Designed miniproteins, single chains, continued (2). Designs and how they scored, part 64

Each design is a single chain, and the fold is of that chain. pLDDT is the mean over its residues in the fold that is shown.

## One batch from the design tools (miniprotein)

Design m6343
Fold by ESMFold2-Fast:
Structure m6343 (fold): chain A 74 residues (1-74)
Amino acid sequence: MAEEVREKILEYIREKVGPDEMEELRQKAAAGDPDAVAKINELVAEAVQKLREESDIPRETLELAAVGVVNELL
């Protein structure tokens, strides 16, 4: 389910940057900071790549979850 995969992507980001940094990135991206938007997209792409390498999750499910995470964070 895309929702469960979305949680895995978010968990990866939280483990990598921590909750405080994630919240700062969200605030900056919401304010229109292109560097913050780029960083969020980079973190999501890294999480998707890792999940694709370490799991049997279908590509379509990973793509849907990634879009959902970006929309949630932006």
Scores: mean pLDDT 79

Design m6344
Fold by ESMFold2-Fast:
Formats: C-alpha cells, structure tokens, sequence
Structure m6344 (fold): chain A 72 residues (1-72)
C-alpha cells in the first residue's frame, strides 16, 4: 500500500495548498482540483470527491477527506 499512501499524501497536499492560499474557495473548486489530479487512482479521487461534496465548508472538506482516505 505504499503507492496508496503516496497518492493519498499527494491528494491531501494539494487540498492543503488550496485551503492555505485560497481559503475562500468553494467545495466545488476543491472537487475540480481533485478531478484534475489524473495521475492519482480513480478510487481515491472518488472517495475524496464524495467526502468534499458531503462537507459544509472547505475546512470541513479537508478533515473529511483525511478521514475517508485513512479508512481505505
């Protein structure tokens, strides 16, 4: 699962950058950012997107993505 851990870390890093530099970004912008990471496994992107769409804010979306990826 090293590849899974690397992909998950890369995805979390990109969301962390978005949250830090664009805290006003919508959850739909976060979804678009994840969708653009085409080198990441589809299943991980799908889990992250589902977590983001269920979240009420970008901060909540970040926490939800981390929890969802940890469950995989």
Amino acid sequence: SLELEIDASFLVMHLSILRRYRPEASTEEAVAAVESLTSIREALRAAAIAAIRAAPSLDAAFDAVVAALDAL
Scores: mean pLDDT 82

Design m6346
Fold by ESMFold2-Fast:
Structure m6346 (fold): chain A 58 residues (1-58)
Amino acid sequence: MERAKRVAELLNEAKGEALSAREIAERLGLSQSTVSRALRLLVDLGGAVREGNRYRLA
């Protein structure tokens, strides 16, 4: 949950901008695998929307 929270906070700071898992990983200093797992959880919870290879806050 902590990593999903960090990803959600970054998406909120992006103010509707869609970010790739790679960009999120670079900004947070996390691996892309960690970010991808957090993004999948956020999408499942309705906190984020996937647009192709990018994600934004719901």
Scores: mean pLDDT 79

Design m6347
Fold by ESMFold2-Fast:
Structure m6347 (fold): chain A 58 residues (1-58)
Amino acid sequence: SSARQELLRLIGEILRIIGEMEDIRLKHPNPNEEEQAKLEELEKELEELMKKMRELEV
């Protein structure tokens, strides 16, 4: 179903963002202001994707 395909796409995007956040944290254990802002932006994007995923299951 199209809903199942969309769910898999969202899961893939979520995993990509998590990986990017982990990579930033590993390379920058003491993140500066710009790096912290980027991590906050990624966290916000992650929350939005998780909300979309929940809506597809409800």
Scores: mean pLDDT 83

Design m6348
Fold by ESMFold2-Fast:
Structure m6348 (fold): chain A 76 residues (1-76)
Amino acid sequence: MDEAVRLAEEASRLYEEGKKYYEEGDYKKAAELYLESSKLLRQASEKARQAGDDDVSQSLFESSEELEKKAKKLLE
């Protein structure tokens, strides 16, 4: 499996877990999971860039930034 794909799949699982905590009103736990997911998406973006897949890399990076922003709002 491509390393970027594996990291993105793991990020997706953490994001879904975070959404469940958000729906339960546990915003702190949701934010923690969103931040971990964001970190994995950033790593996936770097791996995609190293593989020459610039479009996928950019998409993963943008998703990472949006998720980090969302997590920060939950902690404010």
Scores: mean pLDDT 84

Design m6349
Fold by ESMFold2-Fast:
Structure m6349 (fold): chain A 96 residues (1-96)
Amino acid sequence: NPEIDRQLIQDQINAVKNPTVPQLDKENVEKIQRAMEEGKTFAIIYRTEDGRVTLLIYGPDGSVLAQLSLPHVSLEEAKKKAKELGADEIIEIELK
């Protein structure tokens, strides 16, 4: 339901003042730069140590539009959520 998802996103944005993004490798930086140059919304997805998936959505100006911390979700489900939230490009970060 788009209305419920929007309300959830607004709550997440209000709760998070400064999202921390893991160090990006060269490939991920190039993908982000391309998305921004193309005027596209993009998502950054990574799994945290507690097994949660962090989903960050950015506008083409690099502003954070949403941050979600999803419990008991697969990376594939998080990618589907990112697309539902309007992400044109998805960058997956593998934390080693």
Scores: mean pLDDT 71

Design m6350
Fold by ESMFold2-Fast:
Structure m6350 (fold): chain A 94 residues (1-94)
Amino acid sequence: SSAEEEILKLLEEMIKLLEEELKKETDPQVRALLQEAIRLLKEAMKYVEEGKYEEAKKLLAEAGQIVLQLTSKPALAHELMGIIGEIQKIIDEM
């Protein structure tokens, strides 16, 4: 569906932002948070592809909790939380 395609595109955009930040990050604890967020979003992508939107939404909420721990990167955290909110809205409007 067009909604599924939009959700997958937004998930891919978040993963790319996190992977780009990971390339620049030297702090091991921050790197671990970025890697965990990427892992959760890739798992959410699998659930979206399977039509399991409630499971995907739960993983997005978990990724959001990790993103909120990125206190040294407030602009990135704000952008990612915005995208999570957009995906949640698309799922709720399906």
Scores: mean pLDDT 91

Design m6351
Fold by ESMFold2-Fast:
Structure m6351 (fold): chain A 102 residues (1-102)
Amino acid sequence: MSGEERIEQGKEDFEKNPDAELLNKIGEAYYSLGKYEEAIEYYEKALELDPNDARAWYNLGKAYYELGKYEKALEYYEKALELDPNNEEAKKNLEEIKEKLK
């Protein structure tokens, strides 16, 4: 299934059974297409339903990083690590941003 097909299917699934995980998956599909602002919108919607979704916080950090918004990416990776301290990719990305902001 293409990224666009995954987005359309995710939206249909969400309409039938609203779920933070489905919103996060729609955001990931937008991210895979390089549509970072649209990915952020869906990750933010996921966090409105479940503010303790460590994956959505991590994905927000990634999307803001791709947009060059390093201070926002740092905040969201820190939040992801508060909720899931074993996320090695978030730790790595956090340290890379700290080096960029020196």
Scores: mean pLDDT 83

Design m6352
Fold by ESMFold2-Fast:
Structure m6352 (fold): chain A 100 residues (1-100)
Amino acid sequence: MSRAQLEVEVLGAFAIMEAYLAKKAAEKGDSETAIKSLENIVKIGREIDRLAAEHPEVAPLAERFRRDLIESVKEIEKIAKENGLDDVYEAAQKARDELA
């Protein structure tokens, strides 16, 4: 395994954990935690993209994480909309745009 591949996998794991936290926070109406976790997902996504640009061999792995994170953010958008969390919904839309 290359160092770049290991770094992308570790970052991807953290992003998945942040997505889980954001979903659970949105389900409970905890807007503050949900928004913070969405912001963390975007920061991690940008770091993964930076690594993929510098190390093209990890681009397929980075693309899979981007796709999975966009799907998770769409789920958070749905939860936020169903629970009337307009602030979380707007944060999720912004996160999805920044991951695209």
Scores: mean pLDDT 88

Design m6353
Fold by ESMFold2-Fast:
Structure m6353 (fold): chain A 84 residues (1-84)
Amino acid sequence: MDKALTEAVIKVANGEITVDEAVEMILSKIKTPEEVDKAIEAINRINPEKYAKNRGLSDEVKQRMEEFKKKAIEALNKKKKELS
C-alpha cells in the first residue's frame, strides 16, 4: 500500500499521470475498509503548498494536488462503503 500511494502522489505531483489515474492506482491496491482508513489518513497528511514550492510551477502543482486530495478521499469513502 505505502509504496503504491507514494508512487501515485509523486507521479501526479510531477505531472507524469493524471489525477484520475493516480486515484485508480491507489484504489487498485485496497482490499479492506482498514486499508481505506490508512489511505485517507496518509492523503490528509499531504500538503499541496509543500509540493508546489519544491517544483517551481507552484499554482499548477498546488491545484493538481488539491484536486487529487479531494477526488482520492471521495473515491476512498465510496470504496469503503462498497467493502462494508
Scores: mean pLDDT 77

Design m6354
Fold by ESMFold2-Fast:
Structure m6354 (fold): chain A 57 residues (1-57)
Amino acid sequence: MSLAERLIVHEGGLSEEQARLVAEMVRAGASAREIAEALGIPESLARGMKEAVETLD
């Protein structure tokens, strides 16, 4: 599990599978809105997760 994926699990309250999906979506060029819609989470939370993947991984 990547550093960003660990942060998403511990701070975002997501499962390891959901954290991996977020990381894969970010690397595929998904927007924070697309991530939020896919996981049913607030866009503000999705934006923080996207930033974590882009800066930590």
Scores: mean pLDDT 80

Design m6355
Fold by ESMFold2-Fast:
Structure m6355 (fold): chain A 74 residues (1-74)
Amino acid sequence: SADDYIEKLMASLEVLFEDLLSTHSPEQARRAAEQFIAYLLAEAEKTWSPEVVARLRERLEELLARFDARLAAL
């Protein structure tokens, strides 16, 4: 389902973003996170309805905001 897709994707991104913080500078990690989010939204648009893509975008924006807070704390 769309909900399962979003939740699994968000779980995978949490792991990826932690890895980015461990292996890259804050600036490189932030840029990589933005590029990956853009890629995922473009891919989702090929498969899912606009409503599902909008929900994914909201969740990704929330994740990026939390990532920015983590970077600011470093």
Scores: mean pLDDT 85

Design m6356
Fold by ESMFold2-Fast:
Structure m6356 (fold): chain A 85 residues (1-85)
Amino acid sequence: SMNEEFKERAERLKEEALKLLEEAERAIKEGDLEKAEKLILEAEILLGLMRIILGIAKLLGLEEAAEYIDKLIEELEKRLKELKE
């Protein structure tokens, strides 16, 4: 179903973004702030793509996928905030 396809695409983007944030956290601990900033920026780009997918899901009336994707975005935003603090 389209709901499942949108959920799967958003889940893949979240998984990749979390991987980038884990690498960024490691870079921060190692003192490589330039590498950390690049990885965080790349994760923020993926978050932006998830927001676009959410917008499309809402436009198509995919209520179940939209609710799920919104929750994934919230979890990723929380992780980004924790890393920046």
Scores: mean pLDDT 88

Design m6357
Fold by ESMFold2-Fast:
Structure m6357 (fold): chain A 87 residues (1-87)
Amino acid sequence: MTALSPESLARIAEVLERAAELLADTDPEAAAALREAAERVREAAAAGDSEAGLRAAAALGGKIAALPEARQARVHEALEQAAAAVA
């Protein structure tokens, strides 16, 4: 696996937090999962532990993949919007 810098992990956490904010009113359960993942990735960034950050992202990916298609599409759209805002 490619190691991520602490700066890259911090940027990922910011994207996840912004996506959670976009979903807070429409899908509070998905928003909560994104906020939890953002906190785990932020902790990994502070520790310089790219493997822990990637594990947190993978766990979030699994939770999102378990959602119905319409909810997955909404989460992916929020993540794309958040990523564009952070870039």
Scores: mean pLDDT 81

Design m6358
Fold by ESMFold2-Fast:
Structure m6358 (fold): chain A 62 residues (1-62)
Amino acid sequence: GISEEELQNIGREISKKTGITDPLEVLKLIAEEVSRKKGIKLDIKDSDSGAEIREKLAKILK
């Protein structure tokens, strides 16, 4: 699986590449990257909170 450390590293690389530092926007981009790495479609909505996005991520990481 993908570790919490790997998720944090993905977030740091996204911030570095895009200049985005907002935690919610970075979390959405982490979810997209994890979806690509695992070949799994995550149903992430623009209205999702950080907690909802983390819950959706947890389902594919655990």
Scores: mean pLDDT 75

Design m6359
Fold by ESMFold2-Fast:
Structure m6359 (fold): chain A 87 residues (1-87)
Amino acid sequence: MAEENGKKIIEKLEKEYEEAVKKGDYKEAALALLELAALYLLAGDYEKAREYLEKAREYAEKIEDEEEREELLELAEELEKAVREAE
């Protein structure tokens, strides 16, 4: 059950990320990518976690609102630290 739910959550987040990018909603795209990175970190897939973190940072830098951009970049930094400590 948990593994089936995890795969569905990942597929949902991947779709949310793709749809957000198509809409130009870089905040929603960065948030979906950060959630994907956190899920892969919990699954022990540190390579995927880093890939999604790098993409999350790229989209976060495109956010026009300075406060939202800094908040998401800070979240990405904290997740990067968590990946580094878990590996």
Scores: mean pLDDT 82

Design m6360
Fold by ESMFold2-Fast:
Formats: structure tokens, C-alpha cells, sequence
Structure m6360 (fold): chain A 96 residues (1-96)
């Protein structure tokens, strides 16, 4: 898969995780869920910047944000969402 295909797949994974984290956060206040949502939104913004500009700096920032989001989701007990993001981010990192 191309870097653009992998970035697009990571956006879809992050959007699904954002829906799950936001629903959980609406049910109960959790600082790890709030941190996860913030890092997911940052990762999506940086991935969209990469897709628009082909900036590897934006892609590297997105990978860091996605990994931070995965750690926060794991701490909040959203293990499946954390693993999906980590796997997608690692697939991009392996192509760099």
C-alpha cells in the first residue's frame, strides 16, 4: 500500500476510535478519554495536512499524535481501538 493509502486508512481508524471515545466520554468524565479525543483530532488534522501537501513532517507529527491517542485509549480501557490505531500507525512508520 502507498503512504497515502495507509494515511487514509489511519484516518478511518482514528474517526471510528473518536466516535467510541466521545460516546464513552459523554457517559462518564475520564481524563484519559479527553486526552485520546484531543490526540485523535490532532492526528487527523496532521494526516489531512500530509495528504494535501505531501509533508513528511506532518506525517511524522500524525504518527506521534496517533501513538499518544492509542496510549490514552489503552489507559481508558478502550483496548481494541488502541490496538487498531497502533497497528495502523506502525504500518505507516514501517514505510518510512
Amino acid sequence: ASLKDLATALIATLEAANAAASAALAAASNPNLAAAVANINAAIANLKAFLATQSLAALNAAIADAKAAAASLQAAGLTDQALAIANAANAIAAQL
Scores: mean pLDDT 90

Design m6361
Fold by ESMFold2-Fast:
Structure m6361 (fold): chain A 88 residues (1-88)
Amino acid sequence: MLSEEERKEEAELAKEALLELLEEVEKLIKELKENPSLELKQKANSTLTAAGILLAEIEALGALSEEEIEELRRRLREAEEEFEEAAK
């Protein structure tokens, strides 16, 4: 099992990766709203799926504060809602 220090370091790196995925999906959703395409829809959906998996891994590590986890959950939920609207 990873040490407390290693778990915290892993969680921080995963958080950085998740924030990058959230930024990418936000850009893809904006592009999808302006120029709907199957390719953009597939890319946005894949990025959201990856973000959801990474958030679950971050939660499982238990190394981030509850406030940080709630903010990440909120941002992912907002992206999912925006994607659902853009994908209509």
Scores: mean pLDDT 83

Design m6362
Fold by ESMFold2-Fast:
Structure m6362 (fold): chain A 60 residues (1-60)
Amino acid sequence: MIVLTVTLPSKEGAERGAKAVEAASDEAETRVEGNKLIITSSADVTTAVALALLGIGEGL
């Protein structure tokens, strides 16, 4: 199980990031806590996370 935490400038940014990760990977589960995006998966979702972070364009 892989857990990745990304801190974004805003809660809206974290929510957009969660949707982007979900769109990029059906295996990833996302949770938003304030301006933090928490991504959990049983598989390696590095590519999905990279795509989501590139889509946000905020502090990456």
Scores: mean pLDDT 70

Design m6363
Fold by ESMFold2-Fast:
Structure m6363 (fold): chain A 70 residues (1-70)
Amino acid sequence: SLGEEIKKITEEALEKMKGASAEEVEKIAKETMERLGKLVDENPMPSEEEVKLMHEAILKIEDALEAAKA
């Protein structure tokens, strides 16, 4: 499902960011956001639950990126 794919992509990205440099975290965040964007483009009518999962995924990735740059 779309929700399962969003969760998997997000969890893999966050795991890769653990112990990575700020530059590496930025690269991972960019690649992950591109993957999530492609999923949105391929699924133009997501459910309310899927929209919520996507927003949570983006926030988690942005939070990790901000923390790495601090």
Scores: mean pLDDT 81

Design m6364
Fold by ESMFold2-Fast:
Structure m6364 (fold): chain A 66 residues (1-66)
Amino acid sequence: MSAETRALAKRFVEALFAGDLETAIELVEQLPLPAETREAIIARIRAGDIGGALELLSEALAALEP
């Protein structure tokens, strides 16, 4: 991962733990992920499935490293 992507991911996790779901959604939209992956993460956040959102993010970030 790039340092920028890692910093965005860290801010996203911090926003989720702070309960700032709007900021978390804004941060995930800035991540260099496929649109379908971003939409899936946002859908889980809106459904209150924070653990599922974090799991999807972890899987997507792992896919960015060859």
Scores: mean pLDDT 80

Design m6365
Fold by ESMFold2-Fast:
Structure m6365 (fold): chain A 66 residues (1-66)
Amino acid sequence: MPVVTVSGLDATGATATALTAIGEGGRARVQTGEPTVVIAEAPDREAAERVAATGEGSGGTARVDY
């Protein structure tokens, strides 16, 4: 199960990234701090790529661990 870690997000970007993961049937946890980090579990590779794209599109830096 792929894990997507996105850092460098603001509150809006973190929310959008977390909601994308949940909408794909995955799980997400938002760790509020400096930096704000979203850790998402995706059900498959394609869902993980969509979550990463949402995070990057929101100004974050995404890493996917398969």
Scores: mean pLDDT 80

Design m6367
Fold by ESMFold2-Fast:
Structure m6367 (fold): chain A 70 residues (1-70)
Amino acid sequence: KRAEEVEKKIEEKQKEFFELNDEIVKVRQAIAAGEIPVEEGNKKMAELQDRAAEVAKEIRRLREEKKKLE
């Protein structure tokens, strides 16, 4: 039961992590296309990178928790 809950949380966080990386790619493309000013794009990328780092830490923690439940 608890292992299944942790697994679902890992899957949710992995989806969030992939979504954040997709947004980073979109911001890079928007800067390259001139759709967003470089300064604005850099701020958005920094925010997304910080969030991605937090999510990555949470995924690592959850994976370690799951190993203890296996």
Scores: mean pLDDT 82

Design m6368
Fold by ESMFold2-Fast:
Structure m6368 (fold): chain A 91 residues (1-91)
Amino acid sequence: EAWNNLGNALSNQGRYDEAVEAYKEAIKINPNFAEAWNNLGNALKNQGRYDEAVEAYKEAIKIKPSPKAWSNLADADVELGLEDIKNAVEK
């Protein structure tokens, strides 16, 4: 869980690229670490990477379902829908 703690520290500093890499290392060591998947989703969402955030939240829910995890997924999924509309309008 050292990688997850590093990710949290980096995320608190707004260093989301580095936080994402730290959370991915935590998941590589323990793929069933629901907290690391949820934290990865939060960092990806903060970067505007909503498609990847949705997938990370889905993995967290698959491992450990919770009302908070479902709420995070729903919020990220709405943002993904808005991004898709924006991209369609730009092209």
Scores: mean pLDDT 77

Design m6369
Fold by ESMFold2-Fast:
Structure m6369 (fold): chain A 110 residues (1-110)
Amino acid sequence: SAAAQARADALATSAALLEGVAEAAEEAAEAIERDPEKAGEYIEELARLVRALMAGMRDAVPELGAEAAERAEELLERAREAVGDVEKAVEYLRELAEWARERAREARAA
């Protein structure tokens, strides 16, 4: 049915957006490890990108997008608060990446 196809397309879009979050978070973590003094700049750039991707997810699947945005913002805030501790900031960004990959797998399996 058209409704079933629309839901499948929305879930595929959500998975792609979550995969984008995971990739961006890993790239930010690697950038912080190479250039720790710019950690705050990398986290703010990541936060802007993640908010854009989560807005797309809210448009595709509003309920899942709202829950995903809340968790992503929580992990970004933890990374931001840890900006003076490179190891912790990187750990929270890698946690964001792993969370996003797991949610993307679930969306593709649905």
Scores: mean pLDDT 85

Design m6370
Fold by ESMFold2-Fast:
Structure m6370 (fold): chain A 69 residues (1-69)
Amino acid sequence: MPLTPEQIGEAGGLNAALTLRAQGITDPEKASELGHRRGEELALKQGYTPEQAKKAGEIGGKVAKELVS
C-alpha cells in the first residue's frame, strides 16, 4: 500500500536530518525548514493534496529537528 502523509512526513524528516548531518550541519532550525520542505515535496509527488502535503511537511520538520543532533 502507498505511504500515508504521516509516514511520508517521517521519511522526509529523516532524509533531511541525514542530509544535514552529512554536511556537518546540526542546526535544529535549518533541519526543521528542510524537513518541512522534504515532507511536503514527497507528499505532492505521491499525489496527495496541498492540505495533506502541508501536514506531511509539519511532521517532517518536527522529525528532522529531533534527529539532526
Scores: mean pLDDT 84

Design m6371
Fold by ESMFold2-Fast:
Structure m6371 (fold): chain A 83 residues (1-83)
Amino acid sequence: MLEEKKKEADELIEKVKAAVAEAIAALKAGDAAKAAAIGEAAMPVFKEIVKLAEENPELRDYILEKWKAVQEELLPAAEEAEA
């Protein structure tokens, strides 16, 4: 059961990571409207990750660690896009 939920969390996190990377690429290209649309489309997936963490406390640390790694990869690129 927990293994299946870990797989689900990994897939959801990868979808959000891909969407955020595409949004950053759009911002770097000067297409803020496209970046906003990609971000909005990713919101339901992000919401599912939050719900999964809230419903499964044992997965919370796992999800947070995975998400922190994604943020560390993407935040420097996002800062460069806005700079």
Scores: mean pLDDT 76

Design m6372
Fold by ESMFold2-Fast:
Structure m6372 (fold): chain A 58 residues (1-58)
Amino acid sequence: PLAVAVRDIPEERPGQLGLKKGTRVRILEEVDDEYVLAEIVGTGLRTLVPKSGLEVVE
């Protein structure tokens, strides 16, 4: 599913890239209860993202 960052997300753990509010990502997989693996739209870069920082837009 397509999702958007609802806030600025800092790099806080290995495998996580910093994202700015409004960055669009495609959710690829749930990693755990707190994080998803997502691909940044336009760049193809993959990153861990906290679920709390994303809103699904379909």
Scores: mean pLDDT 80

Design m6373
Fold by ESMFold2-Fast:
Structure m6373 (fold): chain A 65 residues (1-65)
Amino acid sequence: SELEEAGRALSAAIAAGDEEAAIREAGRLAELGASADELYQAALMAEKAGLRRAAAYARELAERA
């Protein structure tokens, strides 16, 4: 599914340290209807990887979900 593909792309971007890609994929994940819990988990993963902008954006998306 597109949601599952976006989730994999986000995980790959975070693992690669690619903050711009992580922000783009987090936005896509939210647009595809990811739950607040999924977006919050993404924020925690990004934070752990040191991607502070991506983490902040994912938290914003989670709060709006």
Scores: mean pLDDT 87

Design m6374
Fold by ESMFold2-Fast:
Structure m6374 (fold): chain A 84 residues (1-84)
Amino acid sequence: GLKEKILELLDQMRKLIEESSLPQHVKDALLSMLDEIRENLDDPEKVRTLIEILKLNVEQLSDQETKEKLLELLDQILELLDQM
C-alpha cells in the first residue's frame, strides 16, 4: 500500500544519511526526524508538515549529492501523500 511505499522511501533516506560524510550531530538530527515521520504515518497531514520541515533542513546541507538525493526522495513521499 501507500504507507509501505513511504516506509521504503524512509529506509532509503536513512541509508543515504548513514552512508554520507555529514557530521554525526547532523545525521542524528535528520535520523530523529525520520523516526518522528515513521511514528506518525497514520496522520497524513502531520507527516506532510514533518516532511516540509525536513525538506527545509535538507536544503541547508553543504553536501550537494546527498542533498539532491534526499530532496528527490522527499518529493516522492509528498506525491504519495497526495494520493492518501
Scores: mean pLDDT 87

Design m6376
Fold by ESMFold2-Fast:
Structure m6376 (fold): chain A 70 residues (1-70)
Amino acid sequence: SDEALELLQKAGTLAAILGKSETVELIQEAIKAIQEGNYEEAIKLLEKAKELTPELEPLLDKAIEAVRKS
């Protein structure tokens, strides 16, 4: 979903600004998983990102919902 990818690009930028390198990597891996059609893996990676960076939870929840609608 284009919506999921747009939300994840925003989340990745914010994670980078916050200095959360591991969260940036998880978001990048989730983007790759979505592009490959591995939606279950993408959701799993985004749930981990939420645990590491709770400040991004509302944005990551919207991204997870967009992935589930794909």
Scores: mean pLDDT 86

Design m6377
Fold by ESMFold2-Fast:
Structure m6377 (fold): chain A 59 residues (1-59)
Amino acid sequence: SPEEKFKKRLEEEKEELLKWVEELKAKDPNNPATSEAAIERQIEQTEKVVEEEIKKELE
């Protein structure tokens, strides 16, 4: 179902995002992009992107 595809892709994208954040923390721990608020905003953007991609695939 579209909901199952959304959940799976969101989980995969979220894992990639968290990996990127950990790498960024190691390289630049004072970067504001590593803040909780910034991570929340990035997750929200990821959710929107994944939703649009799924809608596009389903036509």
Scores: mean pLDDT 78

